Designed miniproteins, single chains, continued (4). Designs and how they scored, part 65

Each design is a single chain, and the fold is of that chain. pLDDT is the mean over its residues in the fold that is shown.

## One batch from the design tools (miniprotein)

Design m14383
Fold by ESMFold2-Fast:
Structure m14383 (fold): chain A 60 residues (1-60)
Amino acid sequence: RPLLRPETLEMAVYLAAVGAAIEGKPVTVELPEGFSDEEAERLAKRIEELTGVKVTLVRR
């Protein structure tokens, strides 16, 4: 299984949140497989603190 770096996902979500903040819209991001609920909650909270935009992370 290929290794997905947490930093890559965090940066992608951050950029999406910045774009959404400019448009004044909430952001929803699909989580790749292998991310824990704890990692997802931590990421969402951090992005909300940095951007002021509400982030919803979903699994598929």
Scores: mean pLDDT 68

Design m14384
Fold by ESMFold2-Fast:
Structure m14384 (fold): chain A 56 residues (1-56)
Amino acid sequence: GPLGEAAARLAEERGIEVRAYGTTSQGEAGVVAANGAVGVGKTPEEAVRGVLDAGG
């Protein structure tokens, strides 16, 4: 789905390995990088941006 595709793109384009992705208990998109950086947002793109902003 779109979140999985955004997570795969993050690994391919930025070299950031993704450990996990999914929907949070609040219904938001979440992505966790292998280094522990976490991104959460209303969209997959917002979640990915959160990982980048956190230093993933």
Scores: mean pLDDT 79

Design m14385
Fold by ESMFold2-Fast:
Structure m14385 (fold): chain A 94 residues (1-94)
Amino acid sequence: KLDKEFEEAKKKKDVDTLVALALEYYKKKDYEKAIEAAEAALEIDPKNARAWVLLGKAYEKLGDKEKAIEYYEKALEIAPNNTTAEKNLKEIKE
C-alpha cells in the first residue's frame, strides 16, 4: 500500500505526499524507505525543511551521525526557526 502510494506520488511530483510518506516509513522504522521518500521530495523542492529534518532523523537512526548533522544544518539554513532540527542537532553534537 505505502510503496504504491510512493510510486504514484513520485509520478505526480506531489511533495506534500512524499514528505508524509517519509514520516510514515520513519514511524514504521523503515529508515531506508524514509530516506528514499524524503530524497524524492527534495529533488522536487530542495527548500522543504521538513524533508531535510526527516532525512536527518532517518540517518541518525541508522547511526550515520555525520549525515544527520549535515541534513539538520541544511534544514536550519532553510528554516532557522525549525525547533525540531535545532533540538536534534544540539543533542547529536553533544
Scores: mean pLDDT 86

Design m14386
Fold by ESMFold2-Fast:
Structure m14386 (fold): chain A 65 residues (1-65)
Amino acid sequence: SSMEALRRIIELLRRIREEYKDKALEEVEADREELERLERELEELRARLDEAAREEFRRYAAELR
């Protein structure tokens, strides 16, 4: 389901961001591009999901701030 896909993507984004903290800048450049692509996909999914999925996305967005 869209909700399950959203949760999986959020889990992957959290894992990538955690690894960013332990890597040199040059090593994370490719990961940064992948992360930005996934974040755009999350924004598109948010527009089509129910309230529970939108809440999950908001929680993820709050972690980035």
Scores: mean pLDDT 67

Design m14387
Fold by ESMFold2-Fast:
Structure m14387 (fold): chain A 98 residues (1-98)
Amino acid sequence: AIVLTQSPASLTVAEGGTATLTGTFSGADPANITVTWLRADTGEPVAGATVTTSGNTSTLTISNVTAADAGTYYLRAVDNVTGETAVGPPTTLTVVPA
């Protein structure tokens, strides 16, 4: 089974700052896993952010944060061989005025 961990559980960033979220997956072959960062409110992939996946770790970097970036984020992993899907524990991003 795919096991997902995600950090931090919550993060507060001032407008214009950078938010970094990290997810790590285990219990499956990384070569068979596709990871996607999703907004909890829409279920859609995060737009306007950089995603870097290396080995078992995926990092979401949101630069020049705005109030629209505030919300809850999930890492989703899909095993392309078994069809297993797992979702990580959510991270809540709070954006405060600079």
Scores: mean pLDDT 82

Design m14388
Fold by ESMFold2-Fast:
Structure m14388 (fold): chain A 72 residues (1-72)
Amino acid sequence: MSERERLRALLMDLARRVQEAEDAGASLEELEAIVDAALAEARAQGFSDEALAQFEAAADTLLAAARARRAE
């Protein structure tokens, strides 16, 4: 599996976990913990610096979207 395919799979899994947690009424702090755990996992898997930067940017976007939904 290519690094790009592995990155996409991790991002899809992260998005799913964030959505499931929001649907269950998780706090923003709990969503941040889920993202932090996913970032730690990506770092442990030996992704390139470029791939890690893309993962972090996508994770930040997911959290920003969750904050925006709550900041009405």
Scores: mean pLDDT 81

Design m14389
Fold by ESMFold2-Fast:
Structure m14389 (fold): chain A 61 residues (1-61)
Amino acid sequence: MSEEEILDKVAEILGISREEVRRLLEQHPTARVALAMAVLAHSIETGEDFTELALAVARGR
């Protein structure tokens, strides 16, 4: 999964811009774990499986 695809999907799930997601990751590298947990929480709420996306976010790819 490309970095741009990860940024776009996370931005859509969180309801923020792709630029805001990128800024969070650049300013706070540890924010990757928090974003991955947010994606997993959304997966639980919607019943969709976003585990692969969450792992990609946590890995930083």
Scores: mean pLDDT 73

Design m14390
Fold by ESMFold2-Fast:
Structure m14390 (fold): chain A 108 residues (1-108)
Amino acid sequence: KVDELIAKGNEARKQGDYDKAIEYYQEALKLDPKNARAWRNLGQAYALKGDYKKSFDYYALSLENIENPTEMDLVEAASLLASAKSLGDEESAKRFQEILDKIAKKLA
């Protein structure tokens, strides 16, 4: 059910219908509020719409909801930190730094 909604959202995003993709990801999150994949896909959809502030917020929620982070999640957090700094979003940069530190500590 949740995976089906995410798949429908991904198809809508692939077709350029970002608003419909967002609706499907939001429905997935109503069923599973901790679904890191749905939060990440929301972040991507908002980035494609040019709404970088919402994109950063949803990417942060994705990383915060990963139970068992990997080195790839660490690299993603570092990349998002660099992007937030580049865009002058100090609040998102601070949040990604906190996420990066937490993931690094779990992998140590």
Scores: mean pLDDT 88

Design m14391
Fold by ESMFold2-Fast:
Structure m14391 (fold): chain A 84 residues (1-84)
Amino acid sequence: SEGKARILELLQGARDSVKNDKSLSEEQKKEILELLDKAEAAVRAGDWEAAARYAQKAAELAKKNGNTAAAKAAQGAAELAERL
């Protein structure tokens, strides 16, 4: 669906932002990327509750570590998943 494609696009945007963020430690990157991977797996499985939960956790962790672009993208993915 168009909504599913948009959620996956937002999760990829969050991943790209995290991977390219030189201010994040490798441990911080790994933690955020693991949550984004879990969100994507949930989206692909049609588990919208799990997708929203993992995307929200990724957004909160990205925000805590100062990556506002990844936080915004992951939050957008969570909000869309909650509507499905």
Scores: mean pLDDT 90

Design m14392
Fold by ESMFold2-Fast:
Structure m14392 (fold): chain A 134 residues (1-134)
Amino acid sequence: DPVSQQLREEYEEALELNRRLSEEEKEEIRERMIAAEDEALETLRRQGLSDAFLEQQEKAREAMKEDIRRMDPAQFILGEIHTLEHAIERLRETLPSISDPEARRQVEILLEVYERLLARYRELLAEIRELAER
């Protein structure tokens, strides 16, 4: 099916990109991904959101940083771009139906944070592709 073909093509691209990166380049990219995740969490912490919401986000960001440390950077970035695109679309679809002001504020803040993370990961993917062309 089309989804299976797309996922296979992306997996093959990730393998090729990772093969062309040096170990030093991979570590530099991982450090920049970890910094992006830390900046996202710091942004959320500054918004005065509920403790339960912040605890959930801190747990999620820590899990993401562990995946960044274990995975090949191109594979992680390609997967995370799709995850963020899907999450952003779902948040946009949900936002008009939220009547609770606090829940609405949480979704609006998450949307902004996820859009910034998506832009950052897209920039990193472009840099990886440029490095792979050398």
Scores: mean pLDDT 85

Design m14393
Fold by ESMFold2-Fast:
Structure m14393 (fold): chain A 78 residues (1-78)
Amino acid sequence: MAKELTEEMLKEIRKAAEAAEKGDSKSAKEHLEKAEKIAKELGELAREGKVSEEEAQEALAKAVAEIKKHAEALEKAL
């Protein structure tokens, strides 16, 4: 579960970055909102003990790293 949610979250961040690079702020925001929803789900699963804190932290670290790769484009879309 954690791995699948992490991969989905990273795909949404990458789609947001692609949209932002093309100047599509609406699409970029929609994909970032989906990524945020997945991040919240991972946090709740960790709180409930269904995902380890380590898995949740690793997922969030990967998301932050992906966002930083595209920070300039994403900041224009936010």
Scores: mean pLDDT 80

Design m14394
Fold by ESMFold2-Fast:
Structure m14394 (fold): chain A 58 residues (1-58)
Amino acid sequence: SRAERIGRGALELKAQLGEEVAVQYLMADSGLSREEARALLAEPDPRARGERILALSA
């Protein structure tokens, strides 16, 4: 699903560039706080993570 793909992409960004870069990206793109961005990346289910990202874009 689109949500799963987006959720996997966030984890891939963290894996390739590190957690700090992924956190900064989410803060800049979605207006999340640092704590909210870290919590989003800590979501173990890629589908649930992607659904949370999609909700922030609505």
Scores: mean pLDDT 73

Design m14395
Fold by ESMFold2-Fast:
Structure m14395 (fold): chain A 90 residues (1-90)
Amino acid sequence: MEEKKKKAREAILDRALLKMEENNWKLLSDEEIEEIIEEVEKEFGVEFSEEEREKLINEIRNFQLGYQELSPEAKELLIKRSKERLKELK
């Protein structure tokens, strides 16, 4: 994966986590995940292949299931880290 695509993937994962928090830790739909991927593709000027896109969607689904089972303290730590990473990209 190109370095720029790697950074875009990290941003997608962080945005998905933050959107899940915004939705009271409910699972995001595939459509919501695809919207996040599309937004990041436009911002980073990258294009994910169909295979890369499917892989990202499946990875986010697996992470979401893990996130729901986390303690409040672990959730706060993840959110803090994601916000800090996204702030650095600005």
Scores: mean pLDDT 80

Design m14396
Fold by ESMFold2-Fast:
Structure m14396 (fold): chain A 66 residues (1-66)
Amino acid sequence: SAEREALILEGMRLGSEGQRAFKEGDYETAIRKYTEAARLFEEAGAARLAAEARQMLDEAKKALEE
């Protein structure tokens, strides 16, 4: 559906922003962006994308603790 596609596109956008923040060492921003991306992918039923975003979120959280 158009609603599902919109959720996936916004999730992809947020995931890209999270990855840029992660690369720049801004783990707090990466956590926020990946959290929202995972939520949108879960709402869209995009299980693989949601799992990937969750993995990126976990990595950002671990990096912030160092």
Scores: mean pLDDT 90

Design m14397
Fold by ESMFold2-Fast:
Structure m14397 (fold): chain A 62 residues (1-62)
Amino acid sequence: EMEEIQLKLLEARKLALEGRTEEARRIGYEAIDEGLEKGLLTEEEAERARKALDEVIEEAEK
């Protein structure tokens, strides 16, 4: 469900902010891939979600 994808993305963001960037990438990308496979995300939405997650991870890695 879309709700499950959103919860995983929220968890990934939380992990990134806690400095667990490797786990954040894995969980976040997993959720995005699942959303694409199930048709819950468009390709454009998936790309935006990946960029948003990467930005949070980059900030956390400063």
Scores: mean pLDDT 79

Design m14398
Fold by ESMFold2-Fast:
Structure m14398 (fold): chain A 110 residues (1-110)
Amino acid sequence: DNRGILVEEGKRILQKLLDKMPPEAQALVQQMLATDDPKEQAALAKKLMDLLNGAAPFGVYLFLVAAGELEELAEMLGVSKESAAEIILVLMEDLGASEEVIEAAREVLK
């Protein structure tokens, strides 16, 4: 389940950063961690990106990618869809994501 692998990596990243976020961002992250609905996860991720004014943690991007919202993520970042996909893969490699997570991302980003 490539989508599930990306969601779990997104949760892992966000949980590590939770205590460093402002309270309103923490509330949105807690809601994302509590829901299994990909549409609700994507909606909360978009709210978190708007709230943090482009300074959203990489884990938020993974929720949007897992929900099939790569085009919307690209629009929010002000880049092409192809550039957004490349940004995701580069950030995964830079953050030392496992080969399983990187492979799941490549499959979802097709």
Scores: mean pLDDT 82

Design m14399
Fold by ESMFold2-Fast:
Structure m14399 (fold): chain A 70 residues (1-70)
Amino acid sequence: SELKQELLRLIGEILRKIGEIFDLELEIKKLKENGGSEEKIKELEEKIKELEEEIKELLKKMKEIEEKLK
């Protein structure tokens, strides 16, 4: 089923974005511990927010596909 393949693709995209968020949170933690720039921290926090919104849209698409598979 093409719908099942698309679902697996969306899951893969979500997992990649979650990984990116964890990497960014780790970078923010290191910057805070080492007295890094507040501007850099803000930029990384903004990227996390963008990734979270992208994940929300992907989750919405997954629900639509799951309904079609029922």
Scores: mean pLDDT 86

Design m14400
Fold by ESMFold2-Fast:
Structure m14400 (fold): chain A 62 residues (1-62)
Amino acid sequence: PSQDELDKAVYELALAVLLAVSKSQGDEEKAKLADEALEKARAAKTAEEARKIYKETKEKLE
């Protein structure tokens, strides 16, 4: 895989972890935000788009 594909996969994994943590805490609103962000990141064409989605989502969850 290309470096872009690997970097994109890292951001998808990071979002999946945020989703799992939110679900474990019982925070349905945060879990929904993380789930929607993960779907957007998977649909993104580049790692840069996935990174932007991750950063925006993390900021909203903090």
Scores: mean pLDDT 81

Design m14401
Fold by ESMFold2-Fast:
Structure m14401 (fold): chain A 55 residues (1-55)
Amino acid sequence: MSLAEILRKIQELLAEGKSLREIAEELGISVGTVSNLVRTYFGSKARAREVARAK
């Protein structure tokens, strides 16, 4: 998957109430990687959920 696809998937799963652990398991990557991507591209888990909720 491309980086953009991974980020979109993370945002969708966060909007559904999935934890970073659940997202990591679905994408086949580490929880640390998911956390780093969320922090880098959304600023934080809370910000990512706020952006997703606005859609």
Scores: mean pLDDT 72

Design m14402
Fold by ESMFold2-Fast:
Structure m14402 (fold): chain A 93 residues (1-93)
Amino acid sequence: TADIVAILRQVMTLPPAQQDQAFAQFQQIVRANIPQDVAVQISLYINRMRQGDAAQQQQAIAQIGQIFDQIAPSAQARIQAGIRQILAQIQAQ
């Protein structure tokens, strides 16, 4: 029941090098679990979230959330589990 938006916000609190690692692995998990065209859109919003101001960051996170709501529940569960595992591994280091 953890929200993908909450997990992404947590990743954004990490040091820049750890954010780079987390988002690279996240994008790989996304590409493995959803169609390529949708995965490309998520990657574009991640880039906008990371490069934008606070308002652009909030808008990009909201757009990623809306895209996730439209994908299959089984794919959502796999991506959420994967990103939680990445975050846990980075925080343990």
Scores: mean pLDDT 78

Design m14403
Fold by ESMFold2-Fast:
Structure m14403 (fold): chain A 67 residues (1-67)
Amino acid sequence: MKKAEELVKKAIQALKNGDYDTAIKYAEEALRLDPNNALAHAILAVAYEQKGDFDKAREYREKAIAA
């Protein structure tokens, strides 16, 4: 069940390690499997903000909040 959940866990581990590029990679793969995964969008928002890409961070934050 839900390979996207496994990828999200890997993305969270990468964020904990400060590896934002790896976090983005796993979160993007999770969204490829589950396009509405709010946690994957939240991870991308945090990772892009930490990399200084505020436009992408805002885009993914908005998608994470959308009901």
Scores: mean pLDDT 82

Design m14404
Fold by ESMFold2-Fast:
Structure m14404 (fold): chain A 54 residues (1-54)
Amino acid sequence: SMEEEAKKIREELRKKAESSGNIGALRTVLSDDPEEFQKWLEEAKKKYEELKKK
């Protein structure tokens, strides 16, 4: 399901940003620019898939 997947990616990325101190990534997710958010989301999705694959 689309909503479930989006939520899961957001949660994973939030955790990673908090634990590693990558506040820039977290700020992009939470703040304003839809293009920046989409770009970051695609990168995050790709990274999540890599982690899941491993």
Scores: mean pLDDT 64

Design m14405
Fold by ESMFold2-Fast:
Structure m14405 (fold): chain A 61 residues (1-61)
Amino acid sequence: MELSDREELIVAYAASLLLEGVPEEEVRARVRELMEAAKMSPEQQRRVLEEFDRVLARIRA
């Protein structure tokens, strides 16, 4: 709800990779590359990474 459509798409992509068993470090690197390619502000990057950490915690439960 707090994320833009583009921010949400990056998180959804990251979640799909985590569910497929891709290592966290590789997924985190890909998320960073996507945020940089999308020219996201530091505030937008912070929101994406915070949601990524929440998704990771739920998957690892």
Scores: mean pLDDT 80

Design m14406
Fold by ESMFold2-Fast:
Structure m14406 (fold): chain A 115 residues (1-115)
Amino acid sequence: GLNEEELKKKHPEIYKLLQALGYVLKAIVQEDVESVKKALELARELGLEEAAELLDKYLEEKNVNDAVKAADLLIEKIYELLEKEYGKEVAEEMKEILESLKEQALELYKEKKKK
């Protein structure tokens, strides 16, 4: 697996993308406004205008589908950068892990809404 500290030092853009995704997933599970704002700040810093617009819309409308679309854009950008730096096999493995985490966050969100 990829080491977080090594990614932070050698590939700070990939590390920031992973942080942004983590905040989006936390926001989906916890409905935490602070996490959405942190993800939005990182998306803007990284020049991910479409993801930033989706996160801003999620803050206003509270539609989880906007957060999911933002997460998908972050995962695709992480895949692109990992493929360039480490090759397709590493990028595909990480994409599967991140997609699994996204699906787990959505299931936790759905469970919370049933209570």
Scores: mean pLDDT 86

Design m14407
Fold by ESMFold2-Fast:
Structure m14407 (fold): chain A 71 residues (1-71)
Amino acid sequence: MSVEEALKRLEEIVKDSPEAQKHIERAREAYEKGDAVEASHHLARAAGLSPDKQKAIEAAMEATKAILDES
């Protein structure tokens, strides 16, 4: 799974949470700047704000792995 695919999957899971989507935007921004640690923190926050925590946590973990694999 690419970083883009993983982020899109998480965005779909948290589409009804503006706060979670804001954290995904910040994670994408951090990833583009090469800050994998900051990106992973925002992905964890987005997952924590999701009403479907299990799916969101799994998607956030996949996105974090994809970012770290590119770092």
Scores: mean pLDDT 80

Design m14408
Fold by ESMFold2-Fast:
Structure m14408 (fold): chain A 78 residues (1-78)
Amino acid sequence: SMSTQQRVQQLQQQAQQHIREARRALDAGDLDTAERHLRQAADAIDQIESLGFQPSPDLLQALIDAAVALGRARAAQQ
């Protein structure tokens, strides 16, 4: 079975990939796809924390930056 350390590494990789996909969706103007990927990244980060681990500061900053960009893009369309 997967160790807790392996699970945390997998969740970090999943969060990074979802943030990357969210950024690509933002560049394409696909805000709904960007939002779904950011929710998946946040869920992976929440799972890391629930396992008693601290997400990397760079990962948290990347999530925040992408969420801010999505919020600005949403405001421009409303």
Scores: mean pLDDT 90

Design m14410
Fold by ESMFold2-Fast:
Structure m14410 (fold): chain A 68 residues (1-68)
Amino acid sequence: SAKEDLAAILKELQSDPRWKAEQVGDDTIVAESTASIEEIIGLALRIIGDYPNLSVSISGNTLTIKAK
């Protein structure tokens, strides 16, 4: 389910010290990185590939991951 996929990605991101991720509300994760735009785009593509029930948007160095 989208909720389980969201919980899985949150746990994965929180285990990576390069990312600061938190859940905002019941359907959204906000994750920030000091990494390059290429690294941020790479993670976004990996998330949508692994979690088809999630949507991802990028604004600056911030990923917003939302349940569909």
Scores: mean pLDDT 81

Design m14411
Fold by ESMFold2-Fast:
Structure m14411 (fold): chain A 85 residues (1-85)
Amino acid sequence: MISKEELWREVDRALIIMGAAVLKEIAKRQGNEELAKLYDEAIDAVARGDYKRAAELFRQIAEKTKGTDDARLAELIARKVEELA
């Protein structure tokens, strides 16, 4: 049976993917295709369990969006992804 620790990791992973998917959709609506693609690659990395790559991608997003709410959110997500590694 699934352990409590594994259950919380699955929930955290799902929340990260959902949050990043919302940010990807916002980037697409704003016409920022490059940013949307970075979110897409980060979501794919999280889904594959490649948390090191996912954290690197979210840090890149934070650097590219510095001074915006996207940068703050990407930094928060990167920290959560690092906790799963």
Scores: mean pLDDT 83

Design m14412
Fold by ESMFold2-Fast:
Structure m14412 (fold): chain A 74 residues (1-74)
Amino acid sequence: SDAVERHQRLRDLAQRAADGAVSQDEAAAEIGRLYPELSDAERRAIARAMLAAPSAEEALAVLSRRVGEVLQRQ
């Protein structure tokens, strides 16, 4: 399902963020590809919050929560 595939891509992004393997701009671009309804400012804010997380698990939690908060407002 689209939800399962998207969750796997979010998990992969969170892991790359924890590994230092993705920049804020690259993370924002990937978030935008997964959620095209997000504005550039929202994508950058979510990417920044995710990259500040101390682990892949926490990065995924931040990413999922922040995306959910924005989508609830649309």
Scores: mean pLDDT 82

Design m14413
Fold by ESMFold2-Fast:
Structure m14413 (fold): chain A 75 residues (1-75)
Amino acid sequence: SKEEIEKEAAELVDKFSEEMTKILEKMPFEKAQEVGTKLQKELEELLNLYEEGKISLEEFKKKLEELLEKAKKEA
């Protein structure tokens, strides 16, 4: 159901936010602000693609993992 799918997407976003926070905490403040801003923008774009049905839940999850790996390389 749409309700179930929305719950799964919300859980992925929450987990992404927790992991992002942990990554950013390891960076100097200025770097964390730059990386955090870019990640939030990319998350919003990705969430919009998912909500429009342009990507699957599995693709959404995979792309969120890619964003976290990209952030780790910036650290």
Scores: mean pLDDT 81

Design m14414
Fold by ESMFold2-Fast:
Structure m14414 (fold): chain A 72 residues (1-72)
Amino acid sequence: DWAAQAKEYEERIKKNPDSALAWLALGVALRQLGRLEEALEYFRKAAELAPDSDVGRAAAGLAARVEAELAA
């Protein structure tokens, strides 16, 4: 359940707002729920927190995909 996963990662972010992985995971869950604008914000946040990491690169790629979906 994507809604349950989103709730779990929201709680993780409350405890550690610097967790790029948690922001990335929340973005993925929101994208699956069709909440594309929020998913984009959270992917951008994950990429900003860890730009030189695998997590940050994945988040940047997903942000670009969501931007394309919103522009279509």
Scores: mean pLDDT 84

Design m14415
Fold by ESMFold2-Fast:
Structure m14415 (fold): chain A 77 residues (1-77)
Amino acid sequence: SMMEAMEEVMKLELEAENALAAGDGEKAAELYIKAAEIAKEAGMLGLAKRLLEKAIEAAKDNEELKKKAEELLKEVE
């Protein structure tokens, strides 16, 4: 359900913010991508876009994570 999807997205976004606070941008990017995939499947395209933009920023020099987030971003724009 959309409510269950939103709850999972919120949990993953909080975990991603905690990872960023701890200096782990790669973990944050992975968590934002996971949250964005759930948001996309639930039809929450605006939320998915915002999460993918955060994932790209968090990935920094990790080209694989950046590419994954950019590919998903094209699907929600």
Scores: mean pLDDT 87

Design m14416
Fold by ESMFold2-Fast:
Structure m14416 (fold): chain A 65 residues (1-65)
Amino acid sequence: SLELELTEGMILIAAAVMGVEAEVEFKGDTLIVRLSKRTPEADEETIRLIKKIAENAGYKAEIEL
């Protein structure tokens, strides 16, 4: 759906801006996001942004590192 595509796009853009690589998979009401870590500090902020984006769109986020 367009909403899913936009949510995935926002997550990918947020990760890219933070310098982190991300892959997004959809499972029911949950977005599974896989990150390639750069630094712990970048990961913490990236995870916060991803969770906020997902929650605002009505999804849960599960983060894989």
Scores: mean pLDDT 78

Design m14417
Fold by ESMFold2-Fast:
Formats: C-alpha cells, structure tokens, sequence
Structure m14417 (fold): chain A 76 residues (1-76)
C-alpha cells in the first residue's frame, strides 16, 4: 500500500513537470503491481492526463493533479 501511494505521488509530480513518459511509467507500474486500484482509477487517470496535457493554465493543471492524488490515496 505504501508503494501504491508513492507511485501515485510520483506520477502526479511527473504530470505537473510535463514529463508524460515518466508519468506513464509510474502508472504502468501501478497497473502491474496494484491492478484493482489501477482499474478503479483508470477513468480519473485518463481524464487528468488528457486535461493536464491540453491545459496551458498552471492553476488548472495543479488542481487536476491534486484531485488525481486525492482520489488515488482515497482508493488505497
């Protein structure tokens, strides 16, 4: 469970940094090691990645990343 939390936090950090490759790697590890958790978060992850990638608004990107982190931690 601690590893799942760390993977979610690192994925969110990578998304905020614009490092979608690293974010994808952390999310892939989450899917392999915690498939039930990854399935619960799949729609939230896909929506957050899409909206963060499309958004030029720093405030909006931070809010989306924080929402993903909160949902991920609640799902653990």
Amino acid sequence: KEKAKKLIEKAVEALLAGDFEKAGDYLALLRVEFPELAEKLKDKINKAVEEIAASKDEEKRKKLAEELKEEGLKAI
Scores: mean pLDDT 76

Design m14418
Fold by ESMFold2-Fast:
Structure m14418 (fold): chain A 95 residues (1-95)
Amino acid sequence: MEEEVRRLEEELLERVEEATRGLPVTRMPLEDVMRLVAAVYFGNESTVERLLKKGRPEEEVLREAARLVAEVLVEQPVDDMYTLLALLNQRLSKL
């Protein structure tokens, strides 16, 4: 499980870095960065475009968001972005 989480985290990081290439680094709240990672994973182009107007997330926040998303996706099947975001919010409320 840890190895699967790590591999998915790395894939998510690479995909978001590709999508945000050339954008200025800005302070984004963890919730927005989690939405960006989820939108990139599910191919929700409209949500990606909206969030990219805010710029590129800071590396530390992006890594945290990617890890949280990877953990949820490895633990249970998730078919859509909105279900993933609901599970992430539930996870954060316990931290």
Scores: mean pLDDT 83

